# Designed miniproteins, single chains, continued (4): the designs that were tried, part 37

Each design is a single chain, and the fold is of that chain. pLDDT is the mean over its residues in the fold that is shown.

## One batch from the design tools (miniprotein)

Design m13348
Fold by ESMFold2-Fast:
Structure m13348 (fold): chain A 64 residues (1-64)
Amino acid sequence: SKEELQKLLEEEKKVLEELKKELKELEENLDPKNPKQVLKVGVLKLVVESTEFLIERIEKKIKE
């Protein structure tokens, strides 16, 4: 139902905001010479992009 999709959308938006906050904190403290930090930032960027893509799909489904 649209109500279930709306609840999922709000939950995923909350997750995205937490992920973006974590990414920002990691990027602000990034040592580009530390390969573990560079990899962690790269992985988190992919997770953020995947979550944004999921949100867009849910929003499109609600608009139908």
Scores: mean pLDDT 86

Design m13349
Fold by ESMFold2-Fast:
Structure m13349 (fold): chain A 56 residues (1-56)
Amino acid sequence: ADELLEEARRLRRRAEEYRRRASETPDPIERQILEGMAALLEGMAAWLERKALEVA
């Protein structure tokens, strides 16, 4: 259970980095890609958090 929560936290921190990079890039295509990657990582983290509750 703890391993799943640790991985979820890692993914959320990585998503935060992608959102920061998205805000700093002058390229609108790169911004869209980085925002999409952040959203995907946030979704994966949420899934892991739900799974952690099921196996606890």
Scores: mean pLDDT 84

Design m13350
Fold by ESMFold2-Fast:
Structure m13350 (fold): chain A 88 residues (1-88)
Amino acid sequence: SLELEIVGALALMVLSVAINDAKQRGDEETAKKLEEYRDRFAQALAAGDVESAIETLEEAAKFLESQGYTDYAKALRILAEKLRELAS
């Protein structure tokens, strides 16, 4: 689905923006962990594993919330819900 591809691309964009924001703030440990989540998400999408992609976004959102990046966490949760709707 084109919509699934667009939502996946938006999630990658949010992760990349969050990584850059963390780096700009000197939060290198958060940035490294987000790079791991981004890579796992990209691999899941490439494999067509939408369930693993959704789980990775939910884990990334929980991690971001725990680090105080609450707006990025909310964005990833919205995108995870959209992926879940489109996969059904």
Scores: mean pLDDT 90

Design m13351
Fold by ESMFold2-Fast:
Structure m13351 (fold): chain A 57 residues (1-57)
Amino acid sequence: EEEIKRLEEELKRVENMLKDAQEALKGSGATRLAAEHYLPIVQKRYEELKKKLEELK
């Protein structure tokens, strides 16, 4: 129960991070360089959280 709620909150947070990283990738300079590094990490975390939520359902 509480674990599902926590995972949903974290998933939403990671979804926002993923969106921000994708937007930053369209930018330039330091913002784009940071996004290139973080986007794969954020995508992997997003997929992990989705799988955990599916397992709990």
Scores: mean pLDDT 78

Design m13352
Fold by ESMFold2-Fast:
Structure m13352 (fold): chain A 99 residues (1-99)
Amino acid sequence: MLEEAREALEEAKRALEEAKKAKTGKEALEAAERALEAAERALRLAKESGEEEVKEIAREAAEIALEAAKIALEKAETKEEILRAIGLILRAIGLLLDL
């Protein structure tokens, strides 16, 4: 559980860096989606383990996913990209509320 949660956090961190370096809204969205998927895995592990260390990792991953989603919104060029980024922001907030 803890090692898997740490791996998910590192994946979220890498995805955030990809979002920051993205040249297009599409690339930023794809990176933000990867960060969110990693955060969702970390939250699942936190719920399965009940361990505080895993919950702390899941919270950090969710905060990273939220930051990546905000970057995707800033780099969004189309209405479809804006709506997708807003959806990712809401999902990331949902993860934080579920912790």
Scores: mean pLDDT 89

Design m13353
Fold by ESMFold2-Fast:
Structure m13353 (fold): chain A 64 residues (1-64)
Amino acid sequence: GPVTVPISKAGEAAEKYKKPIEILDKNGNKLAVTSADPEEVERTVVRLLSEKNLSAEDLSAVVL
């Protein structure tokens, strides 16, 4: 099945698996889908935390 990781590990997971990352909130709502580029993943995480006024604990990453 898909691999779920803490948001702090999302960039590492993209690099390791070389697969797109889906970013979810605590309720399982899809907030973003990124490429397998760790820098794009990290930029997207920072943007979502800022725009949604969320903490890292409110987000998860799924390797697609």
Scores: mean pLDDT 83

Design m13354
Fold by ESMFold2-Fast:
Structure m13354 (fold): chain A 113 residues (1-113)
Amino acid sequence: MFEVEGPAAAAREAALAALDFLGLDRERYEELRRLLLREGISETAAEVVALMATSIGLSVEELREMIEEAKRGLSAEEADARARALQRAGEDGAEVAREVMKALIAQELERRK
């Protein structure tokens, strides 16, 4: 099923399959993905974050706020630690997903420096 493709192509194929399987809004996913790409997030990370954001019903404005928070110096390590703490506490999966997305965005922005 997979031809010779890079991680970004594999991530996109997996994301599109998950969107279809879960009945998620493909238009919202594409909008969130385009925002991430415009902000300089890698194609692979953009596919993962856009899928997660669509799955929890995150708005374009909420995702934009997360990206701006990461640009203001949110540490990828701090966001990841918070995600793990929320997961261990049995917090809502959407809150865990938000912190995981923040960690991925912060890591990608740090990579560009």
Scores: mean pLDDT 75

Design m13355
Fold by ESMFold2-Fast:
Structure m13355 (fold): chain A 88 residues (1-88)
Amino acid sequence: SAEEEYKERWRENWMAILDAALARSNPKTSQEEIEAARRRAEERLPDMEKLFTAEELIFAGVPLAEISRRSGLSRPQISAMKRMFEES
């Protein structure tokens, strides 16, 4: 479902960020491993920005079609996000 896809995307994005942070925090981690983890985290930043943009626009009450255009997320994904926020 779009809701499960949204949750998995958040998990993947957060895990990449955490892995990069942990690599930098461990003095035994090689520079090559630190750079690889940083690159993986950077690859997730555009996706995280799309999710944050959509979330901000949802809270601002922007129409679904406009959120889709501005965030680049699909309408089903945005609908799933709205439903999750409204059920909280």
Scores: mean pLDDT 77

Design m13356
Fold by ESMFold2-Fast:
Structure m13356 (fold): chain A 58 residues (1-58)
Amino acid sequence: MPERVVIEVRAPTEEEAREKAREETERFLKENPEAEVVRFDIERTPDGYVAVVEIAVP
């Protein structure tokens, strides 16, 4: 069944949050080759940044 997975990564800088999110996403896609990234967003927080990745899994 198609499902949606959300990956959340926190880092002190936007650059680091983006890099870590990319790393975690690549790991997930390696395990799930048919999955697709449907959204990638970066949000500011008091402690830095949070990157949120939404993935569609068939």
Scores: mean pLDDT 81

Design m13357
Fold by ESMFold2-Fast:
Structure m13357 (fold): chain A 63 residues (1-63)
Amino acid sequence: MEEKIKKIKENRKLLQESADRTIAEINADPSLTPEEKQERIARIQAALDEYNAVTDKKIEELK
């Protein structure tokens, strides 16, 4: 596979792993209200979804 595609996939995996850990920490944090948890998780998910959509399109263009 092309070096550039591999690098994009590795960056996506790293961001997904980071997001998953952060979401788990948010869910486990008893100092946060349910509303605060929902807001933070939604923001992380939206940012991740946007990055994945942009990088998926870029990977397709590189094929």
Scores: mean pLDDT 80

Design m13358
Fold by ESMFold2-Fast:
Structure m13358 (fold): chain A 61 residues (1-61)
Amino acid sequence: SPIDEKLAEFRRLLEQGASRAELLRFISRQVEELEAQGYSPDEIGLFLQGVGALWAEHLAA
């Protein structure tokens, strides 16, 4: 799905050592893109939950 692809891209940014500012800009752009493509708030919420989980796991490692 497009959401799974965006989460895979976020994971790559984490692995590349992207800054907090770059990560936040990426998240904002992906949310805007999903909204522009007509995704529901619930679907966007799933993306944001995935982002939060990946980021928390990365910081715990």
Scores: mean pLDDT 88

Design m13359
Fold by ESMFold2-Fast:
Structure m13359 (fold): chain A 68 residues (1-68)
Amino acid sequence: AEWDARQAALDARIAARFATLSPEERQKLIDEWADRGLAAYESGTTLTPEERAELRERIRKVIEVRFA
């Protein structure tokens, strides 16, 4: 519960930072973060090329919805 609150506070700081960026700059950061998230997931799990592409898109959408 406290960890979730800590994550929410961090997310709020990230959202505030994103608000200072242009939509184009935000998109670039979202893509970079999606790639990092995908790489972190793959460190523990082997994915097919299709699964990798789907997971990357899913991560990107989650970030976009959260900060858009």
Scores: mean pLDDT 73

Design m13360
Fold by ESMFold2-Fast:
Structure m13360 (fold): chain A 66 residues (1-66)
Amino acid sequence: PSDLEIDAAVLILAAAVGLVTSRVQGDEEKAKEFEKLLDEIQAMVDAGTLTPEKLAELEKKLRELM
């Protein structure tokens, strides 16, 4: 896999952990934001539109949710 694919996989895992943690804590709004972020990452991966710039933007969004 490329570095971009590996970084995307790590970001997906981190967002998935955030989603599960938010759901367990009953934070529905935070869970919804993590779900949205996961959908955005997955859509870009599936479409082949993921770039290093987009990856950095998604990583920033993840940090803002944590």
Scores: mean pLDDT 80

Design m13361
Fold by ESMFold2-Fast:
Structure m13361 (fold): chain A 94 residues (1-94)
Amino acid sequence: SEAFAYLDAVEAEVDQLIAAIRAAMAAGDLAAAQAHLQRLDAFLERQGPVLAEMIENEKDPKAKAELEKRVRALVERVVELGREYAAFLEAQRA
């Protein structure tokens, strides 16, 4: 499925960027963490509407439900990263 292949690619890129941000934070590299976070934000801003349209246009109810479930899980991973990043920034100020 085109929508599943597209979501697979989006998930791979997001998870790679999350890993890069976490690695930068673990290294104490604020500049690298910020650069990777900016790339993640820009990627999601560009890909979010495209992915939403593909899911909305999915005719198979089971496929649509699975795509929506995977997108919710992806959003939850991004939200958790945001929490980790906020804690990292707080630690950098101390």
Scores: mean pLDDT 90

Design m13362
Fold by ESMFold2-Fast:
Structure m13362 (fold): chain A 66 residues (1-66)
Amino acid sequence: GSMLEEALRLVEEAAEALRAGDEERALKLIQKAFQLTPEEHRNEVARYASEATGDDDLVVRAVLEL
C-alpha cells in the first residue's frame, strides 16, 4: 500500500487507543501518521483524524508537536 494508506491505518489505531484511554499512544500514532503523510495530503489526514478520534485538540497538538 501507499504511505497515505499506512497513515490512515495509524489514524484508525489512534482512535482505538483513545477509546481504550491511552492518550499518549493515540498522540504518538497520529504523529507517526503525519510523518508518513505526503504534504499534499496533510489537510485530508488531519480532517480524517479529527473525524475518527472526535478530538480536534489532540490532532492539533500532534501536528504542532511534529
Scores: mean pLDDT 83

Design m13363
Fold by ESMFold2-Fast:
Structure m13363 (fold): chain A 100 residues (1-100)
Amino acid sequence: SGKEFAEKFLKKLEELLEEAKKLLEKLKEAVKKGNLEEAKKYLNELEIVLGVAHLILGVLAWMHKKGLVPEELLKRAEEIVEELEELLEEAKKLVEELEK
């Protein structure tokens, strides 16, 4: 009951985490080159990725309250979103340091 949808949402969160890691590496490269405009573009893309991840987590949390998803799956989703938040905070600090 809903487990298949929850597993697909968890898979999407894992894919978003891998995308975020790639975006952070691109942002770091832009920062090393002093390209503030490019760094800000990757920061904006990272913010969008985190926004989508929060929406997915909200759906999974609702499904858990309805008994449709196991606690372990929800905890894994929460861990992925926390890691995404840490990546975004690192990205923000790098952009702030590059700003005049």
Scores: mean pLDDT 89

Design m13364
Fold by ESMFold2-Fast:
Structure m13364 (fold): chain A 68 residues (1-68)
Amino acid sequence: DREAARELAEELRRAMEEVYERGLSEEEVRKIMAELEARRKKVKEEALLEVQKERAEEHRAWIAEVQA
């Protein structure tokens, strides 16, 4: 989890450096940031599932029913 978050932070840093070099519009920057934020959320969910892999199957069935 934390390692993946650090990798994402490094990617964000590089992306921002390229934005400054290319002079990208605020609209494009927002799109990139929104995508990174969505990825962070997914990484968090995946990390939780990995910690409880055995129980994840039971939780998945329950969540699927509730989410439906």
Scores: mean pLDDT 68

Design m13365
Fold by ESMFold2-Fast:
Structure m13365 (fold): chain A 80 residues (1-80)
Amino acid sequence: SEEVLEESGRIALKGAEEYYKNKDELAQKAAQDRNYAASIFTALGILEAAARYFAKPEDREKALKLLQEVRDAITAADEA
């Protein structure tokens, strides 16, 4: 049980890193497709929850910062 929760925290960090790596492409696509934007924000919310509750402190801080930067990129692109 504890091992599953710890793995969930690691997956959250990896997910955050992958979204961050592709944030400009994701933001551009989200600006053109509202349903895609909604699905991305849902995924980011799930990763944020997993990071807050299951990640180690250092991994949590990094994941939440990366996820916020992805959110900010999508919001900025939506202004165009």
Scores: mean pLDDT 84

Design m13366
Fold by ESMFold2-Fast:
Structure m13366 (fold): chain A 98 residues (1-98)
Amino acid sequence: SSEQERRYAVAYSAASILESGGEASRLLGERLVERTRREAEEETRRAEEEGPELGEEARRRGEERIREAERRAEELRREGRELEERGKELLEETEKKL
């Protein structure tokens, strides 16, 4: 009984860490996209002040950077879901052995 209680406590702690990791990965992805958009908008504005052609080039570079950030955010969301799923599986497997 005390050994089963210890096993569950360890599994619960590990699952909590995995769940927190999943949430952190998702938030990191969201913040990456938001930051990239702000930086791209600022760079485009500064370039437009120097000339319309430079503004257009900066805008195109910004759009590409945003797409790359969005792809990375999707990867981070997938990684986050995998961590959350592993945490749930760990708890379910531990409960089945009780």
Scores: mean pLDDT 86

Design m13367
Fold by ESMFold2-Fast:
Structure m13367 (fold): chain A 95 residues (1-95)
Amino acid sequence: SEAEAYNAQGVELYAQGKYDEAIAAYQKALALDPDYWRAWINLGRVLYAQGKFEEAAEYVRKGLELAQAAQPKNAEAIAAEVDFAVELLKSIVLG
């Protein structure tokens, strides 16, 4: 989907250290699909990298809430990504 394409663009921009451009790409993904929980988690990750801890925690929590609500057909793929998001949230909140 186009939302997935923008999310992938954001991941690549984040890998390059282009945090503001990565945020813009993730926001475009969320404008197309606001339930796209992976983009919420990725947006939180880039905000954490920028030291915006409160906003980062809010967006990671939102992504986790949406992931839990999605009831995915492939729970194993979701479980691995949820574990990553939980560890990210712990890093944001606890240190």
Scores: mean pLDDT 84

Design m13368
Fold by ESMFold2-Fast:
Structure m13368 (fold): chain A 64 residues (1-64)
Amino acid sequence: MEELLKLAEKVGARPLVVGTLQSLVDERGRPVFSEEEIRALQERVDGALTRNDALFAEDAARKA
């Protein structure tokens, strides 16, 4: 959780991450995401953003 919040803070999305995760509760009122799942999700998102950002920047530079 802390690692995810620190990364969100760097990109300016910390409040959104906190609010969204707090809102994601099961019908029984329990959190949908576990700490391990949040960590795994963050790794996937970071990887996808890195690849997508590189491709997008290259494509934008070529079209410009």
Scores: mean pLDDT 58

Design m13369
Fold by ESMFold2-Fast:
Structure m13369 (fold): chain A 100 residues (1-100)
Amino acid sequence: AAPGVAAYAVRVTRDGVTFRHTAAHGSAAAGAEDTRALVAGQEALLAGGADREVDIEGDASPEVLALRERAEAIAAATPDNVGVGGGGSIEATRAIIDRA
């Protein structure tokens, strides 16, 4: 089986502080598992009274931009993989998990 390579960058802003998380996965299933854990953490954060936004994008740093470019190339070859093109919100991230 040819492994699908999935890469994504997540930007989380909370209380005026921006956290950037970058990840690259060797398969869609591995990416979905990691993304599921991330989503669960973000939901717990929201329940704690902190407002946040999970964005799958890369625009502010060279590392995130490189990951974005790579994710776009991977998504073009394997559209069902988890990647930056998979969405820009927690809802889109959950949909990726559901389809894995």
Scores: mean pLDDT 42

Design m13370
Fold by ESMFold2-Fast:
Structure m13370 (fold): chain A 86 residues (1-86)
Amino acid sequence: MTLVLTFEGLSVSEQTGLVLRAIGLELDGIKVEIKVEGDTVTITLEGLSEEQLNGYIREAERLRERGYDVTIRRSGDRTEIHVRRP
């Protein structure tokens, strides 16, 4: 399964934390692509299990509960999660 994570409005420290976590996933055999554009970080993950994907969806829902603007879009084997700081 493919997951595209987009985060907007992040500090440099928050961006660094996301990049380091994504590198950890690449070491675990997930195909990872990272794009940083200003305060926006886009991470594409390929090779996720359904359980791993559901874990990311649950984390996105927790961010929504904390006041983040979260959009989740699912189309076949591709899931897109967009998180924006309010």
Scores: mean pLDDT 81

Design m13371
Fold by ESMFold2-Fast:
Structure m13371 (fold): chain A 85 residues (1-85)
Amino acid sequence: AIKKTVERLKKALEQTLKTLDNMPLETAKRIARAFAEAFENLYKKTGNPLFKKAAEVFRQAANADTKEEIKKYMEEALKIVEEAL
């Protein structure tokens, strides 16, 4: 169940990265907050520190001032998520 949830979130993140340039900054920040919450919940259920690290990076994305910064944080989070698989 957890592996399938992480795979689903990874696919959603990859899709977000592909469409990031075409969405408003506030939409990108809202999506980053949703990912942060999802990975925080995975950390609470599993104790896996990679999920905590991913959640922290997504929170940095949610607080970013530019889409370029959001993209950098989301790409960093994607690498962490790949390590968790």
Scores: mean pLDDT 88

Design m13372
Fold by ESMFold2-Fast:
Structure m13372 (fold): chain A 62 residues (1-62)
Amino acid sequence: MEKQIEKLKEEIEKLRKEVDTLNAQLAASTDPLEKAQLQHRIDTLNARIEALEEKIKELESK
């Protein structure tokens, strides 16, 4: 279980860095369509992060 939790934490860290990169691109973009696509990707990644955090809590509660 602990090894699986560490892998999930590493995946969350990678996803957070990807979100940071996309937020920088969003801030630099002037195209409304590109901004919408970047925001959708950010929202999707944040949802994945939340799901992984919930999975960690589930594993820790067992």
Scores: mean pLDDT 83

Design m13373
Fold by ESMFold2-Fast:
Structure m13373 (fold): chain A 62 residues (1-62)
Amino acid sequence: SVSEKVEELLKELEEALKKGDVERAIEIAQELSSLMPEMSEEEKKKVLEAIKRVKEAYARAG
């Protein structure tokens, strides 16, 4: 289901951010963004928060 894919992608995103793999984190964030129209409001909030963390990591990476 979409919800299962969203959970898996969010888990992968957390791992990418912990490893400092900003390129991978951006790729996962783009996949999550593509799924947003099919998400619940609660899922959208989690995804938007995750995307914000990716932007912060990207800014720190230079």
Scores: mean pLDDT 83

Design m13374
Fold by ESMFold2-Fast:
Structure m13374 (fold): chain A 59 residues (1-59)
Amino acid sequence: SEARKREFEERQKRVQELNDRNSAELHRAAVKSGLISRWGKSAQEYLTKKAKEQAEKEA
């Protein structure tokens, strides 16, 4: 249980870091393919926010 919780938290953090870099591209691809409509409102909002933040930082 404790090992399971630790692995989950580490994996979640890792995925978030990877998603931060790919958020803009993933979001754009998801919108274009219609996937975004199936991800749910919270996921859509998160990806949109991350994509904007990443784009603004690179601008």
Scores: mean pLDDT 68

Design m13376
Fold by ESMFold2-Fast:
Structure m13376 (fold): chain A 56 residues (1-56)
Amino acid sequence: MTFEQLVNVALGLIIEEGYEKATPEVIAQRTGVSLEEAKRALEEAKKILEQWKADA
C-alpha cells in the first residue's frame, strides 16, 4: 500500500466516523500498517480535510 492510499483510507474514516474515532490504532487495524505509518497518514489526512473545508 502506498502512503497516498493510506491517506485516502484515513480521510474516509474521518469523513465517516469523525475526528474523535479516526485514531492511528483504527487506521493501523484496518490497513495492517504500523501505528507510526498510521499516525503519519492521519496527520496528512487531517490537513487535507481542513483544506477542503476552507475551500468549500
Scores: mean pLDDT 77

Design m13377
Fold by ESMFold2-Fast:
Formats: C-alpha cells, structure tokens, sequence
Structure m13377 (fold): chain A 66 residues (1-66)
C-alpha cells in the first residue's frame, strides 16, 4: 500500500485543503485576506513543530495571492 512518505503527503494535502476551505469561508471569498490567514496559520504551525504543513499552507497562500 502507500509508503510512509505518500501517507504524510496525502495527510498534509488534506489538512491544507481543510485550512484553505476555512480561510476562504472566514474571508467571505476574499483571496488576499484568505492568503493572509493561511500565512498566519502557517507561522503558528511552524512554531508548534509542524514545519512541512506550514510550508504547504504557505504554498496555497501564494497561489491564492497570485
């Protein structure tokens, strides 16, 4: 079945999608505001030791701000 690396990637992607959905909902569809929320959450997750998830959230924020 999936390798440990694949499972980690899948879980991180799922968490990033959930964070994206929450950010968009709280921002009422404002992409710039949603991107800022995702960056704030990424900093918090990085502080908690979730560096890979934080990197993924920053990537999603960059895509929203583009």
Amino acid sequence: KPTEEQLEADIEDALALIAYAIAVKESNGDRQKAAELLREWAERFKAMGHTRLAERLEQVADELAA
Scores: mean pLDDT 79

Design m13378
Fold by ESMFold2-Fast:
Structure m13378 (fold): chain A 68 residues (1-68)
Amino acid sequence: VLDYLIESGIYLIKAGIYRVDAARSPDPAQRERDLAEAETWIKKSQEYDKKAVEEAKRLGLDPSLFLG
């Protein structure tokens, strides 16, 4: 569970960095590339959140402990 939450958190941080870079970029092409990269990391974060919830349920833990 913890490993999946750590990976999810790392991917969410990466997505955040790309979104900040996109917001600050005066170049529309760079902005689109950064936003596309951010979406990729958000999807990976969501995938690992799902794995953490599934593992928590397998261990008999309440998934609400991992919401946030």
Scores: mean pLDDT 76

Design m13379
Fold by ESMFold2-Fast:
Structure m13379 (fold): chain A 61 residues (1-61)
Amino acid sequence: MSGEEMVEEAIKEAEEMIKRGVPEEELDKEVLRKALEIYEATGDLSLVEELGKRVKELLAK
């Protein structure tokens, strides 16, 4: 899976968690875990920053 694909999967999971009404603390923990996995796999901090920005935008709805 490419780094971009990992970001898209993480966003999809975050959307599903938000739709289910999961607490923000649990969402934040899973997003952090996904960000670490992406960084370990790719070494690309920009993908981690994109994930964080997109999750923040989802929560701002």
Scores: mean pLDDT 80

Design m13380
Fold by ESMFold2-Fast:
Structure m13380 (fold): chain A 68 residues (1-68)
Amino acid sequence: MLENVKAIRETVLKLADKYNIPEEKREEILSLMDKAEEAVKAGDRETALAYLKKLGQLVHDAIVEKEK
């Protein structure tokens, strides 16, 4: 699971660069990824999944906002 979080981080950073996501939103995304990684290291799978879901929604919302 930890490797999956790191793979997601790589993908999210590439998407942030591609869509020119604002620095403020990029910081929120990175913060959620850090929290997810910390939860995985602590063995808290439920909390890690919750942060990953929030991360996915935040990335989606940031991309959609650029289309307005």
Scores: mean pLDDT 74

Design m13381
Fold by ESMFold2-Fast:
Structure m13381 (fold): chain A 58 residues (1-58)
Amino acid sequence: NEAGERGGRAAAEAPTPEEAAAKASEGGLQAHRDYTGEEAERGERQAVRGGILGQSGL
């Protein structure tokens, strides 16, 4: 799953100003708060696991 790999990698990179801003804009204000700050840290772990599993299917 290219989408899964890219999504997982992008989520892990969410802390980056470019990715964080893009995700916040796409998800909206509430999503921005959830992805940035404490929620971002939790999402990173979940995304990394999902991305790795998707890449394994490669």
Scores: mean pLDDT 51

Design m13382
Fold by ESMFold2-Fast:
Structure m13382 (fold): chain A 70 residues (1-70)
Amino acid sequence: MTAEDYVQEAIRARNAGDYEAAAESLKKALELDPDNEGIRFLARSVAEQARAAGKPELADELEAYIDSLP
């Protein structure tokens, strides 16, 4: 899988309301392409949506992962 493949999986998971799967796929995408601003933006958007959906731990974990990147 490429970073783009994981982004596509994350978008599908997000559209299904599966924020946990979306966050996991985005973490994998960022591991492959950590300086990609588009993926970082999408990941932050998913974190905000997860928080709004009552999953603040998931949102905090995803945001911390993004902030740990260079």
Scores: mean pLDDT 85

Design m13383
Fold by ESMFold2-Fast:
Structure m13383 (fold): chain A 84 residues (1-84)
Amino acid sequence: SAEELREKILERVRSLSLEQQEALLAALYRVEAHKLTPEAARRALDVLRDAGLISDEEYEALMKLSDEELIELVEEILKILAEK
């Protein structure tokens, strides 16, 4: 399910080292993910895929989500990265 996929991705982000979390946060800021627009959320998916945090299959599944669901995922990732 979309909810299970979301939780799996969030756990992968939580499992990153501090260096990896800092690199991911920098990459997300470069694509303006912090602005939480639909366009920036979709660019954030490219960042996650390029970082090896999601598979091509998971990327395709996430691209089928609503703009609201994608923005919520990106916001939760940014919250994790800000707290560690």
Scores: mean pLDDT 86

Design m13384
Fold by ESMFold2-Fast:
Structure m13384 (fold): chain A 64 residues (1-64)
Amino acid sequence: MSKEEFEKEVYVALGYMILGLAKSMGKEDIANKVQKLVDEAEKASTVEEARRLVDEAIKILNEG
């Protein structure tokens, strides 16, 4: 596995942790938005794109 592949997997894992937190808070609308971003991060071809999507998920969680 390349360094870039590993870093992408780390960001996706962080995204799943954020999703779990949103679900535990009972905020379904936020959880649904975070889920979509995490799904897109899994499909991302670059670390930069995966990081951007996970950063957006963090922002949504903080705003909700």
Scores: mean pLDDT 80

Design m13385
Fold by ESMFold2-Fast:
Structure m13385 (fold): chain A 65 residues (1-65)
Amino acid sequence: VSKEVGAILYAMGVAIEIGTSVTLRKVNGELEVIMTAKTQEDADRLQKAKEFLESVGIKATIKLV
């Protein structure tokens, strides 16, 4: 398993525990992960997943809904 796949699975795991959504998109040939949060506390938990994704070269975005 590549580091990128591991980071995506970690982000999905965090999103499932929080009860939110993860969307994967390819933009200009690069993979982007978009995560949604309903509260600032959920967004803060997703921030760790965002940092992990970015550390392995994947662009990540958190949207507060």
Scores: mean pLDDT 79

